# Designed miniproteins, single chains, continued (4), part 48

Each design is a single chain, and the fold is of that chain. pLDDT is the mean over its residues in the fold that is shown.

## One batch from the design tools (miniprotein)

Design m13641
Fold by ESMFold2-Fast:
Structure m13641 (fold): chain A 103 residues (1-103)
Amino acid sequence: KQKKLEELKEKVKRKLLEFFGKKADSEKEFEEALKELEKELEEILKKAEEGDEEAKEKLKEIIRKLLEIYREVLPELTEIEGNKEAGERALKELEELEKELEE
């Protein structure tokens, strides 16, 4: 059961890396790609906070992609966790975050 949750988390991370055009052919490359992605996200967030419209649009795209990935994995996650309500609440929180960025 724990292994399935870990596999699902890796699937989410890989989909996010693909969205950013990053490839990882090995576990080491995957870890390096994740660290690079984390730095890029931090830079985008900082620029968006500073009022950079291009960075704000990029952040919106990232959140929309995270919502898409989350919706795809939510059925598997709720089956593993046995808690559909918790999964639905997390989805609503992400949807509200997307709305806040549009305002």
Scores: mean pLDDT 67

Design m13642
Fold by ESMFold2-Fast:
Structure m13642 (fold): chain A 66 residues (1-66)
Amino acid sequence: MEEELIEEARKILEEYNVPEEKHEELIEQALAQYRGFLSLGFPEELAKKMALMILEVDAEILSKQL
């Protein structure tokens, strides 16, 4: 699951043209969010979707600031 999350996260960052140097930091944030949701008892699939949704919002904001 974490490997799948990382792969999908990279695709989102690439689609929004986020600079390469920010990819590792944002992927680590997405993983932290995913683990946080899991600790709250959310199912893995939902935790992944929620973490990726947050990442996509962050990527969109960054794309507008660049």
Scores: mean pLDDT 82

Design m13643
Fold by ESMFold2-Fast:
Structure m13643 (fold): chain A 74 residues (1-74)
Amino acid sequence: AKAKLEELARQAEAALAAGDVDKAVELLREALPYAIAYATAQGLQTPEQVREGIERAIEAVRTLHAAAVEARAA
């Protein structure tokens, strides 16, 4: 689970570096079941908290990308 999360995180970072926010969001969605499995096995978070965390990360990625585009256009 952890190795797969790290792989997906690296792919999402590469997608963001390329400006492909949709691909980064897709990779974060793909990470959700692995993140739930890892976090619940560690006793760190409930499945609901992990899901909410991923959803907030997706929103943050979209917001930061939109802000970066706006700042560049201004």
Scores: mean pLDDT 72

Design m13644
Fold by ESMFold2-Fast:
Formats: C-alpha cells, structure tokens, sequence
Structure m13644 (fold): chain A 60 residues (1-60)
C-alpha cells in the first residue's frame, strides 16, 4: 500500500541518520533506535504510536 511504501522510506531515512550519528560518536541502544523510528513513523504518517509500532514490526 502507499502507506507501507512511505513507511519504508521513513525507516530508511531514519536508519541513515542513526548510522551517520553513530559514526560521529553518538551511540544509541537498539531499543532507543527502534523507538526513534516508531516516533518518526507516527509523526510523518499522522498515526498513533501503537499503529506505528505494528507497521514497523510488519515491515521489519
């Protein structure tokens, strides 16, 4: 679906930012990284955190 396609792009963008930050010395735990992706999905798609988490789990 269009929502899933947009979600994949958001996940890719956040992952790229997290990798860049990690290389710059900012280290996040896997859980912190996961929550940042979920937060961004909720914000960008205008959905609840619960829906964003379900969507992320489906696409991961």
Amino acid sequence: SEKEEKAKKIIEEVDRELVRQHLAGQVLTGEQARQRIIDKLAEELGISREEAEKLYNKLS
Scores: mean pLDDT 81

Design m13645
Fold by ESMFold2-Fast:
Structure m13645 (fold): chain A 82 residues (1-82)
Amino acid sequence: MSLEEFRAALEEGAARALAFADTLSPEEKATFLAKLREVAAEDLAVAERTLSPEQVAAVRATLAALIAAIAASVPADAKPLP
């Protein structure tokens, strides 16, 4: 897989995640965001051990953009479910 193919796959995945988040209630979005932050930290730790620096940078950038986009759509009064 080329770096371009890898980035395209990440962008497609992020687009699907954003579309899914748009179907959620405020509390479900907050829960999804909290889980994404947890999984992103774990995935980045694995990526740093297994992927090239360029691929790690692409993963980090895509996850940061996805998290920021979802976070911007969550109302301040919404809290993650336990």
Scores: mean pLDDT 79

Design m13646
Fold by ESMFold2-Fast:
Structure m13646 (fold): chain A 88 residues (1-88)
Amino acid sequence: MEKTIEEVIADLEERKKNIPASIAKAKEKGLEATEELEYEVVGDDVVVTVKQEIEGEVDGKKIKKSSEGVVRVSAAGEEELLEEKEEV
C-alpha cells in the first residue's frame, strides 16, 4: 500500500497515544514503566526511536530492564530495523 509521509507521521502519533495505556497496565502490577517514541524526518524517510524501561519488584525479585530500537520508515511504507538494544 502507498503511504504518504503525512500518513506515516499520523500512524506514529497514534502509536504515541497508546503508550499511556501500556504504562498504566504496568503500574497496576506495581511496576514503574516508561515508554518513549520519538521521530524525525530525514529526507523522504522517517526515523523512529522507541525506548522502553521497566523497574520494580515482582515475586520478591528486583527488575530493571531497558530496551531501545531504531526503525527507518520510507515514504513507500517500507520499514527497516537500524538498531536494537536490550539491557537487563
Scores: mean pLDDT 71

Design m13647
Fold by ESMFold2-Fast:
Structure m13647 (fold): chain A 93 residues (1-93)
Amino acid sequence: DDLIKDKVKRAFGGKLSDEQIAKLTEYLKLAIPQEFLLYGHDDLLLRYLYAILTGVNTIPKDYDKDKVIEAAVTCLPKSNNLDEFIVCGRKLI
């Protein structure tokens, strides 16, 4: 089902390649139940990503959307798994 991939594409506004979208979609599915990814707005997906990268256990009250996008763009090509992606992203947030 391409619905989660389509949400990732919209949330990142064309800043990710198809390979990066697929990789991020799989990382999000490992960290967040798929029903939450499907039911939320595209902005909520970015808030979940911020929570994953910062290690907070709650949806953030405030976050820098541009920093989240830049962290993903920078770290997706450099990571082979979710843990490597998180370690990379935390240094940029």
Scores: mean pLDDT 80

Design m13648
Fold by ESMFold2-Fast:
Order: sequence, then C-alpha cells, then structure tokens
Structure m13648 (fold): chain A 80 residues (1-80)
Amino acid sequence: SADEEVLRATQEFIRALDAGDLDKAREAGKRLVEALPDASEITQAVAILSLAVARVAFKNRGDEEGAQLAEELLDAVSKA
C-alpha cells in the first residue's frame, strides 16, 4: 500500500542519512515523494513529523548535510 511505502521510504531515508549513504537517502526520498499523495493523511503526518525530528537531530549532531537533505525533503512533501 501507499502507507506502507511511505513509512518504509521514510525509515530508509533516515537510516541512509545516519549511515552517510547520500545516494540511498536520495533514492528513498524520491520514493517517499512519489508515494505520499496516495497515502492516508495520518501516514503523511507521521512521515512529515519523522522528517522534522530527523532534521533537528542531524543539525544537533553537526551533520549539516543530513539536516539540509531532510529540510529539502520536508519542502518537497509539503508541496505534494
């Protein structure tokens, strides 16, 4: 389902950033944006909140690139 894809892609994005795998993070982010419009409002809200929390966590760790990628994905999903 779109809900399962959104949750999976969100988790893969955050895990990839934690691992420093930027290519995997970008691929997961793309899948999230593609699946998001077909997901339930609750699942969309969970994904947005998860990305917002991850952005703050990456910034607090000094991972400016991870924080920037999370911010970019937040901007993309807010337009979907």
Scores: mean pLDDT 86

Design m13649
Fold by ESMFold2-Fast:
Structure m13649 (fold): chain A 68 residues (1-68)
Amino acid sequence: SMKEELRKKAEEYERKAASYRAQADIYNVGAKVDPERKEELVKKAKEYQTMADNFEAEAKRLREEIEK
C-alpha cells in the first residue's frame, strides 16, 4: 500500500539521520581531543549534522503524509 511504502521510506530516512548524527558526534568528540584537527573536525561535524537534519526533515514530511 502507499502508506506502507511511505512508512518504509520514513524508516530509511530516520536510520540515515541517526547514522549521520552519530558520525557528527564522533567528529565533535575528535575535535575536543585533537587541537591540530579541531577546525577540520568541527567543519565535518557540521556537514554531517546538516545531512542528518535534512533526512530527519524528510522523514517528518513522510510521517505527516501517513497521518492524513
Scores: mean pLDDT 88

Design m13650
Fold by ESMFold2-Fast:
Structure m13650 (fold): chain A 90 residues (1-90)
Amino acid sequence: SSSSKYNLSLINKTIKLFLETTEKLLKEYPDKKFTVKDVADLVKEKIEKDESLSEEEKEYLLDFLDSVELSLGDMDAKKIAELLKKGSVP
């Protein structure tokens, strides 16, 4: 009964990591524009290095990020991050 909640938890952690990575990049490089693909590629590297995740969990999250890149990859990461923050209503 906890597996579906666990997968949602993994996706939520990945979304938070995307938001944090976007904010960090915009702070460090304020004159540079980042696409969703630019940020997602960095998030993928962090997921691959996460020793707390199994290979199956990594594949699941990488596939999720590939889907995000396919749909939104060319979009401005700052704009998508703002939409995600508004969509995460408590």
Scores: mean pLDDT 79

Design m13651
Fold by ESMFold2-Fast:
Structure m13651 (fold): chain A 118 residues (1-118)
Amino acid sequence: GEEEEIKRAREAERLSKSKDVKKLVEAGRLAEEAAKSKVEEAQILAARAAEELSKSKDEKVLKEGVRAALTASKSKVKEAQILAARALLEAAKQSKDPLLSTGLALLGIGVLLDLELE
């Protein structure tokens, strides 16, 4: 039920603060699943985890953070959309690929512009 979805999302946020790359990758997978939840608190927690993971210099962790952020950006919850946009902008700064970096930055700006135009 709702409590189990929130519990999984809280675990994603907790693991997103780990120093262990394997735990950070697991945090990204849990965050992507939680971002698909219909529970607003789970979507917000997933977006927070995505933002934290998107600060990583590890390419595997960064990739999982981007996946979670892209899923969270589809949320109808404004707080989750703002956090997802911040995650995409942070991932753009960390990306070593100039084309991917530009694409992520444009996606993040696009999410913020859509919020201002609504």
Scores: mean pLDDT 88

Design m13652
Fold by ESMFold2-Fast:
Parts: sequence; structure tokens; C-alpha cells
Structure m13652 (fold): chain A 68 residues (1-68)
Amino acid sequence: MLSKLSEEDREKFEKLLAEANKAYLEGDYEKAIKYYEEGIEVLKKSDSPEEVREMLIDLLKLKIEEIK
């Protein structure tokens, strides 16, 4: 599924996930949520198949709900 994103969008997305995970491990949940939200915005702007975008956005929304 990730292989259907452009390389640039994939790298941006993976970097934001890494930053979010780092913030989560450091106990900065507000910062982690912000990085996950930025990841969702990258996916919304990507010229990727809608099915791939929806799947990844749903996954990030679940992560945000877990942190709340």
C-alpha cells in the first residue's frame, strides 16, 4: 500500500510518523498528536489512490484516539 504513494509523500509521511512516535515515547502526547495530524494533511494533499489515503488516515485517527 505505501508503495503506491509518491516517494516524496512517503518520505514526508514516514518522517512525521517517526517524530510522532518519538514524542509519544518521550511522554509529549500533545506533540505526538500534532505530528499525526500533520501526517493526515500530507495524505490528504497527496496524489495517491483514495483507497490508500483513506486506509492510512484511518490508521492515524486510531492512533490519535489511543493517545487521548
Scores: mean pLDDT 76

Design m13653
Fold by ESMFold2-Fast:
Structure m13653 (fold): chain A 114 residues (1-114)
Amino acid sequence: REAEVEALRREAVEAARRAAEVAERAARHPAVPEEYGERLRRAAEALRALAEAIARTTDPERLATLAEFAAELAEEAARVAREAGPELEEYAEELEEQAERLREIAREAARLAA
């Protein structure tokens, strides 16, 4: 159980950091309007903060909660990227991929908490 939680924690940190990196790159894209760029930058900061919080937890219930929040933020960032324009579609797709990965981790962590 402890080793399983540690593996999920490492995967969640990786996914959240990847999502933050993608959101930050999207925010810096020349075609992104300022309002969308600011929203994407804030999402990247929040995802980095969640990655740090995930890295600090050994509790599977807390891991599930934090991974779920990270998935929701990555999904919102993907929606913002799609609304910003077609030039950001690849960023939106990658953010959606990380969101799904985080949701899967959250479900597995929730099972370990039960």
Scores: mean pLDDT 88

Design m13654
Fold by ESMFold2-Fast:
Structure m13654 (fold): chain A 70 residues (1-70)
Amino acid sequence: SIRDLIRERRLEEAIEALRRAAEGTPMEAQVLALVDKAEAALRAGDEATAQSALAEAIEVLEDPSKARPL
């Protein structure tokens, strides 16, 4: 699962999996914004911020009512 990829610190794979999972969903734009944030954090070497952004993206995808303003 995508959560397993995040726990294993396979963050690039989690980013790709989240992009695919969000395609065609009502939350696609919001999930992609969080994924972009995670990708930027990884480029900066900030794995903790990347993990947090990816975890938030999963929560938004599973329960849109929990979405925070971006």
Scores: mean pLDDT 79

Design m13655
Fold by ESMFold2-Fast:
Structure m13655 (fold): chain A 73 residues (1-73)
Amino acid sequence: MIVVDDELAQLMIDTAQDLLDYINNNPSTPQQIRDLVQQALQYFQQYLQTKDQSYAQKGLQYMSQAMQLLAQQ
């Protein structure tokens, strides 16, 4: 399992923001994908505040799910 430090968390936040920009330019993208990316972003931000790895792991799970669904579009 990937151990998330602040550098990786920031990279994931930047990636989530880039994905949200992509989704905004593709309004036919299912709401479920947008919701998953937004949840991932919130969990990585929560990790940076608390340093609790459980938030980072949730962020990775939501991001992975969003990317899998997005790749099928």
Scores: mean pLDDT 84

Design m13656
Fold by ESMFold2-Fast:
Structure m13656 (fold): chain A 58 residues (1-58)
Amino acid sequence: SALYEEALAALEAGDLERAERLGVQLVLQGDGKSAAELVRRIGERLGRDLTAVAEALR
């Protein structure tokens, strides 16, 4: 999806704020399972669980 490509690009560019927003959006859309590895990598760079962040926004 376009969100996956944007989240990956943000992570690779070191734009961690953008990567977090897009990673959280992937989880909220239900794409979190198909994009699980990317979401995990963004969480590792931020030192936090993006799935937990997304759940807190529901």
Scores: mean pLDDT 76

Design m13657
Fold by ESMFold2-Fast:
Structure m13657 (fold): chain A 95 residues (1-95)
Amino acid sequence: METLKRKIEALIKAFEEMLKWAEEQGRDDVAEALKKAIDRLKETLENIDQLSEEEVRRIISEAMKEVLDAIKDDPELQKKFNEIERKVMEEELAR
């Protein structure tokens, strides 16, 4: 569970950075998807002790899919998303 908790914390931080960029660029569709994903991840983190690892993994997957669907037509945002995913994986491997 500790690894999943750290992954959620890293994803929230990364999505908040991406949200600021999306709002600055006027990408309301991406901003809405990011806000929804951030809220879901924060709620999951608050209730993590009541959830199974399988449920947490499913929630993370669903949040990632919502963001990916919002950016599917934007190669620059897809590149940023891939960098975020790589950074999250690197942080999990480092600890």
Scores: mean pLDDT 78

Design m13658
Fold by ESMFold2-Fast:
Structure m13658 (fold): chain A 78 residues (1-78)
Amino acid sequence: LSDAEQQQALAQVEEAIRLGEEFAAQGDLDKAAELYRQAYETATYLANISKNPALKAQAQALAERARAKLREVEAAKA
């Protein structure tokens, strides 16, 4: 993946987290969990493959954010 393709993928991860937050606010915890899981998986993949330190750091931060949001939603469902 080029740096530009990685930036597009990171933007899609950020959008997935935003949509997840919207679904969680509406009480749709299942859709929120799906979006956060997708964001976490994609961000983790990008963090693993990126050779650009800035993009790697951004991907790691997004993976952490998505994981934290997923944990919050799973706790709310329990």
Scores: mean pLDDT 87

Design m13659
Fold by ESMFold2-Fast:
Structure m13659 (fold): chain A 110 residues (1-110)
Amino acid sequence: MKELIEKAKEEMEKQVKETEEVARKALTLSPDEAGKLLGEQARKFEELGLKAVKEGKTKEVAEIVIEGANRSAKIAVDLAGEKPEIVPSAVGAAISFIGGGVEVEILVAK
């Protein structure tokens, strides 16, 4: 059980770091390319978060994934503040990260 929690923490920390790298790269791209890149990262986070929850199915693993989703959403929102032209794309990505967290919560509740 402790091993599953630690694995979930490591994976989510890795995904949050990748979201930060993607966000920094998005600042150098056109709004359309930035939106595509941020959307791809949000989908990757959702897939890996759901995988972690399927392996653990504990409240602790769900909390770790939700925390990672919230941190990733904040990175997307902070990015919007640095480049107003990508605000719609950054908001869309933030909503996707939050949506993934909600799916995780529903999956654990069942």
Scores: mean pLDDT 74

Design m13660
Fold by ESMFold2-Fast:
Structure m13660 (fold): chain A 79 residues (1-79)
Amino acid sequence: MPLLIKYLAEESLKIAEKTLKEARDQGNERIVELAEKLIEASKKAIDYADKGDSEKAFQYFNEARKLGKELKKEIEREK
């Protein structure tokens, strides 16, 4: 459903933007790159959901989920 995907992608975007700001403050270029990619994928998921393209919205949402999982692993490695 486009509406649910949009809401979840907007939440993902907020988390990614916060992570990007924190990573920039810390000078962690690897986390910055992953956060930027997550922002891009989340924005594409929102854009396709707004256009009613449920298939592409879901594809970009899945890409954002994979990037978010990878970003979480990189953050955990820095501990």
Scores: mean pLDDT 81

Design m13661
Fold by ESMFold2-Fast:
Structure m13661 (fold): chain A 100 residues (1-100)
Amino acid sequence: MVEVRATLRADRPGWYTVTVTAKGPKGLKVTVEAGGARSEMESDKEATASVAVQLPPGTVEARGIVEAKNSEVKEVSVEARPLHPDDPAPELQTEVKKVE
């Protein structure tokens, strides 16, 4: 299992999408939680889950959990984007922890 913690900071209020993508050989499950929203996806080889969060000026913590059945997680990425193209990209600080 891999846990990802991401801290998002936005200088402008708006909606932002947090996406967690994981890549591995088989049986991937990705869960993302941010701002009280939760999304899950299961897939072989690559799984992507996304939530939308509303940010005032300030900071929101997002959490990603990646599980792989009988296989190693090869790659985990976190991306944050504004929902509206005219909004600036948020600052994203990410920590990845391998559990077990």
Scores: mean pLDDT 75

Design m13662
Fold by ESMFold2-Fast:
Structure m13662 (fold): chain A 73 residues (1-73)
Amino acid sequence: MKSKAIEDLEKQIKELTEEAKKLGSEEALAHLEEARKAVEEAKKETDVTKQIGLLLRAMGHILDAELILEKLK
C-alpha cells in the first residue's frame, strides 16, 4: 500500500487548494476537489489495479490545477 504517496498527494491538494482560494480560481478548486475524491476512494480500495487507476486520476487533476494556477502567476 502506498500510504506515504497518499499522504504526499493529500498535502499537495491541501497546499494547492489554499493557493487556488487566494487566487480566486474556481476552475483549479474544481480539479483539486476531484483529486481529493479520487484519493479518498483510493484509500478505501483493496484492489491494487483499481487503486493505481484512482491515484493516477488524482495526479492528473493535481497537474491540471497546477497548470491553471501557474497561468495566474
Scores: mean pLDDT 82

Design m13663
Fold by ESMFold2-Fast:
Structure m13663 (fold): chain A 89 residues (1-89)
Amino acid sequence: PVELSELQRAELAAMEEGYRDAPALTDAEVEEMAAEIPELLRRALAGDEAARLRVAYIRGVLFGFREAGDEERAAILTEAAERAAEALE
């Protein structure tokens, strides 16, 4: 059996929270999340645990949007993540 680290368990919990919260989020909150993604990814790659947990939460939100068929809000987060990933190459 593979044991998860404390941080990995916290990331899973954050992702589950984001998934649960997704249906209640406003468009303004989604745009705010999208705006924070580039800095969060940079900090998470540098080892910032708080940034890693926030990234996990936003991934959960994205999964929630995709499951609900909310293509427009899913696209906002996906496009922000793709732009941030390109900047890190």
Scores: mean pLDDT 83

Design m13664
Fold by ESMFold2-Fast:
Structure m13664 (fold): chain A 99 residues (1-99)
Amino acid sequence: SMIEEELRELAEELGLSAKEKETLDDVIKNGSEIEKKLLLWQMRLKKLATVEGKSEEELLELLREKVAEYLGIDPEDLSDEELEKILNELIEKARKERE
């Protein structure tokens, strides 16, 4: 899977902790495709913060835009509280799709 390859490359580039690597290995081995995509997005955002120097505000805005695009709504309609709720619902749905 190209997603699994990119996840491994990002893990090496970002210098993930032992706990973060354990989570990555679990998601690659046991995770649903949605769970793998969510982790890929999280790691891409971490790279933007740590390698490209993007601020937390810029990262939150990028995340908001992507979630809004996925839902087909305006990013301005997503509060921080609504965004957190939607992310938790997506994580729960992804876990339910595990085999």
Scores: mean pLDDT 74

Design m13665
Fold by ESMFold2-Fast:
Structure m13665 (fold): chain A 86 residues (1-86)
Amino acid sequence: MTVIIVYDANDPEGLQKAVDRLTEKTKGQAEVIGVLGDSWGETLDKANKLAQELLDQGHDVGVLNTTQAFGPYGDQAVTTMLQVAK
């Protein structure tokens, strides 16, 4: 299945809004997972580890930070992943 990982270090509310936005945009065609950590380095390591575990399980995985998820990058990533899933 398609999985989108969204990560943030300092904005749990913004992270939840990004997850909700991408979940709505995927219309159930992808799973969206939020990753929160205490620092950008720790959070990125958590996101990358989860992404690798999901890739090893045979999933298609995208990784975005909250800023990317709210911008045209998030929209483009969702569109690209959904096109590959067709």
Scores: mean pLDDT 75

Design m13666
Fold by ESMFold2-Fast:
Structure m13666 (fold): chain A 64 residues (1-64)
Amino acid sequence: GFMDAYHAAMPELKDLHNKKNDLKNQYNTAVNNGAPQGVINTLKTNYNNAGKQLDDLGTRVADS
């Protein structure tokens, strides 16, 4: 059921949330400090990918 799926996914959910928040902080810091555009683009891509992984995992848990 949903609760069993949620408990099973909880470590991955926590890791993805932490990863997404860390990448957001790194992106904001890089932009504010005038980091090279390549660095900013990489952080933005990684942040978007982490968000997609969270959305995909959330959908899988909800469908359980």
Scores: mean pLDDT 80

Design m13667
Fold by ESMFold2-Fast:
Structure m13667 (fold): chain A 90 residues (1-90)
Amino acid sequence: SRSIAESIREIARELEIESARRVFEASADDTPLTSIGTKILGVGRAMVDNLVAAGFRTVGQLRAASLAQLTAVPGVGEERARILLEGMGR
């Protein structure tokens, strides 16, 4: 049986994926990441700044990113990279 803590973490992850999905579905490829990034649950200003510094300036550039490219961004990590990709339908 899963622990209560594991169930809470899974629900939190699903909420973060759903938040990302709503923001990305409402955003055109040329939308600046700085204008929408912090609207995504679990994404703060520092993470947006690091994504932009790594070359992900628009939603379209982020949609084209691989898991490895996103995981290499400081402060993103593999779990956040997976959440963002799932929010983009990948």
Scores: mean pLDDT 86

Design m13668
Fold by ESMFold2-Fast:
Parts: structure tokens; sequence; C-alpha cells
Structure m13668 (fold): chain A 75 residues (1-75)
């Protein structure tokens, strides 16, 4: 359970960091595809999502609840 929560929070942190990086740098789609920092974040996100995809349904439900709670907290 703690590991699932950690993975979910790590994904949210990566998304937030990537969004902030986009806001600060104003990069185009082509520039993002050439940016090593952006590609690293994409690779890390994909790896974390792949790990979650192998989790049982009960674990995935908890991740979904955590994501909803974090999204609601930002509103």
Amino acid sequence: MEEVRRIARELLALVERAQRYLEENGLSQEELEADPEWQEWRARSAALLAQLATAPDSVLAQVAELFEAELRAKE
C-alpha cells in the first residue's frame, strides 16, 4: 500500500514538475521532443505507469482515489 501511494505521488510530482518546466521555458512540441529533461520525465512516467498496470484491481482503485483527492485539493 505504501509503495502504491509512493508511486502515485511520484507520478503526480513528475507531472507538476513537467508542467512548471513548460510554463517557465515556453517550449514548442518539437523543442520538447528534443529536450533530454522532458524525455527523461516521459520515460520515468511510462515506467511507473507500467508498474501500476501489473497491480491488482484493488490497488488500482486506491491509486484512482489518491489521484482524485490530489486533483480536488488543487481546485
Scores: mean pLDDT 69

Design m13669
Fold by ESMFold2-Fast:
Structure m13669 (fold): chain A 56 residues (1-56)
Amino acid sequence: MKIIKLKGVSAALAAQYLNTFGPPGTKAEALEEENAVILLSGDEKAAEDLKKGLDV
């Protein structure tokens, strides 16, 4: 489990993006008040790489 902080993208959008394009087993939830996503399961490195492309 890992919390991924966001710079400016919506937490809901980021969570949906990770769930859609992440490798099999990826489960992410939006933490809107924290402006972050929590990765409940899946590859943390793959999630961070995807986030970097989205959250520029």
Scores: mean pLDDT 77

Design m13670
Fold by ESMFold2-Fast:
Structure m13670 (fold): chain A 72 residues (1-72)
Amino acid sequence: SEVEVTAEVVEVTATSATVRVTVTNKSDKEVTLTIPLQVRDAAGNVGRAAVTVTVPAGGSTTVEVTLPLAPA
């Protein structure tokens, strides 16, 4: 595929997780993606969010999203 999405958890606290999302667009057209995110911590708390990212043709965009964590 011409679009690659990677996600990495960069920080976890008792009440939140921060996820770094990188979208690389290898196509010749600008793309806009809505990316659903879910994080589960070691205690079983869950956070969910969606992030919308616009990436220029041949470019890359990185965003950080902080998710509140709640008991599942």
Scores: mean pLDDT 86

Design m13671
Fold by ESMFold2-Fast:
Structure m13671 (fold): chain A 95 residues (1-95)
Amino acid sequence: SPEELRYRKITSVVLTSLQAGETDQDLVLEELRERGVEVSREELLELTRRGLLELAGKLGEEYLPVAERIHAKFERGEPLTEEDLEFVRKLLSLP
């Protein structure tokens, strides 16, 4: 569906940015705009949370709190720790 394609495109860009340690929402929004995707800050945060929880759930329910913590840091523009970055890399390596 167009909505699913949009979701996957947005979450792919955001999760790749998080993997690189980027938590500046304005820079992520600019990257999306350069790729032809118009998205509000509110929608970006909602879809980021959804994507993190979806991938973390595939690893196991015990990882959901880790995904929520990373999302909270992104929402605040707070730096990710090495442990957070390793977790994001693990999520992006899922089949």
Scores: mean pLDDT 87

Design m13672
Fold by ESMFold2-Fast:
Structure m13672 (fold): chain A 70 residues (1-70)
Amino acid sequence: ALDEAVERAERLVQEGKTLEEIINEVMEIAAKSTDPEERKALYDAVIAGYKANSPEALLEELRRARERLK
């Protein structure tokens, strides 16, 4: 789920999608995840994106979470 979220967010940022569109895709991935740590990481990334009002901030938080959960 987390790897899928990073790949999806990278594509959407590259395509110039809005923060809201990226958040919707990440939330769909979170809804399908059964791992509590992955779900928390996905929600934390969404929160980071909202706080910064930045798609890039959301993506960076997802990448950091992926490295931490390896």
Scores: mean pLDDT 82

Design m13673
Fold by ESMFold2-Fast:
Structure m13673 (fold): chain A 103 residues (1-103)
Amino acid sequence: SEKLIEEAKEAFKKGNYDEAARLLEQALKQAVAAKDIDSLKKITDLAIEMAKESGNEEIFRVAGDGVSAIDKLAIETGDKELFQYSVDASVELLSMAVDRAVA
């Protein structure tokens, strides 16, 4: 799904945020199906960064979906490092949600 990630970055650069979100969500679903932890982290980190920069709600939802997928996988595998990643990413998303609610 490297091609989908590249296409999402190009859509984001053009200000096509909903298209970027759609492409990232497709990449995320492929990574989940493949159980590709490295791609899941990469896509989730990118979605968090893009959500921070744009404030776009659809990209924020993709970031949330990525964190949820990683959390579920960490619990199922007992991977403490992956669980710590999901906790840290969840705190980041909660901070962004609070900022949006009080702005």
Scores: mean pLDDT 86

Design m13674
Fold by ESMFold2-Fast:
Structure m13674 (fold): chain A 78 residues (1-78)
Amino acid sequence: DLIGKLQELTQRILDALLAGDVAAARAALKELAALLKDDPNKETLIAQMRAVVREELAVLGRPAEAARFDAILAEVFP
Protein backbone atom coordinates (compact mmCIF):
# COMPACT_ATOMS: atom_id res chain seq x y z
CA ASP A 1 0.00 0.00 0.00
CA LEU A 2 2.00 2.94 -1.38
CA ILE A 3 -0.35 5.65 -0.07
CA GLY A 4 -0.45 4.13 3.43
CA LYS A 5 3.37 3.97 3.61
CA LEU A 6 3.64 7.53 2.25
CA GLN A 7 1.24 8.79 4.96
CA GLU A 8 3.16 6.87 7.67
CA LEU A 9 6.52 8.29 6.49
CA THR A 10 5.04 11.83 6.31
CA GLN A 11 3.92 11.48 9.96
CA ARG A 12 7.35 10.09 10.97
CA ILE A 13 9.05 13.15 9.37
CA LEU A 14 6.71 15.52 11.23
CA ASP A 15 7.12 13.70 14.58
CA ALA A 16 10.94 13.68 14.22
CA LEU A 17 11.02 17.43 13.41
CA LEU A 18 8.82 18.24 16.43
CA ALA A 19 11.12 16.11 18.64
CA GLY A 20 14.21 17.95 17.29
CA ASP A 21 15.55 14.66 15.87
CA VAL A 22 17.10 15.88 12.60
CA ALA A 23 18.76 12.49 11.90
CA ALA A 24 15.43 10.64 12.20
CA ALA A 25 13.68 13.25 10.00
CA ARG A 26 16.41 12.91 7.34
CA ALA A 27 16.26 9.09 7.51
CA ALA A 28 12.45 9.06 7.10
CA LEU A 29 12.68 11.51 4.17
CA LYS A 30 15.35 9.32 2.49
CA GLU A 31 13.09 6.28 3.01
CA LEU A 32 10.25 8.23 1.35
CA ALA A 33 12.57 9.16 -1.56
CA ALA A 34 13.50 5.47 -2.00
CA LEU A 35 9.80 4.47 -1.86
CA LEU A 36 8.97 6.92 -4.69
CA LYS A 37 12.17 6.33 -6.76
CA ASP A 38 10.40 4.72 -9.76
CA ASP A 39 6.92 6.23 -9.28
CA PRO A 40 5.69 8.29 -12.29
CA ASN A 41 3.90 10.67 -9.87
CA LYS A 42 6.90 11.13 -7.53
CA GLU A 43 7.15 14.93 -8.05
CA THR A 44 3.45 15.42 -7.21
CA LEU A 45 3.63 13.07 -4.20
CA ILE A 46 6.76 14.81 -2.85
CA ALA A 47 5.07 18.23 -3.30
CA GLN A 48 1.98 16.92 -1.44
CA MET A 49 4.09 15.56 1.45
CA ARG A 50 6.00 18.88 1.60
CA ALA A 51 2.72 20.87 1.73
CA VAL A 52 1.25 18.65 4.50
CA VAL A 53 4.38 18.94 6.72
CA ARG A 54 4.71 22.71 6.16
CA GLU A 55 1.00 23.33 6.83
CA GLU A 56 1.08 21.34 10.10
CA LEU A 57 4.25 23.15 11.30
CA ALA A 58 2.62 26.51 10.42
CA VAL A 59 -0.56 25.60 12.38
CA LEU A 60 1.62 24.61 15.37
CA GLY A 61 3.66 27.86 15.11
CA ARG A 62 6.99 26.09 14.53
CA PRO A 63 9.06 28.31 12.15
CA ALA A 64 12.44 26.89 13.32
CA GLU A 65 11.31 23.33 12.53
CA ALA A 66 9.92 24.52 9.16
CA ALA A 67 13.34 26.01 8.28
CA ARG A 68 15.03 22.75 9.38
CA PHE A 69 12.63 20.75 7.17
CA ASP A 70 13.50 22.97 4.17
CA ALA A 71 17.23 22.34 4.80
CA ILE A 72 16.72 18.55 4.96
CA LEU A 73 14.56 18.68 1.79
CA ALA A 74 17.43 20.41 -0.06
CA GLU A 75 19.83 17.66 1.09
CA VAL A 76 17.59 14.72 0.06
CA PHE A 77 16.01 16.26 -3.08
CA PRO A 78 18.73 18.48 -4.59
Scores: mean pLDDT 86

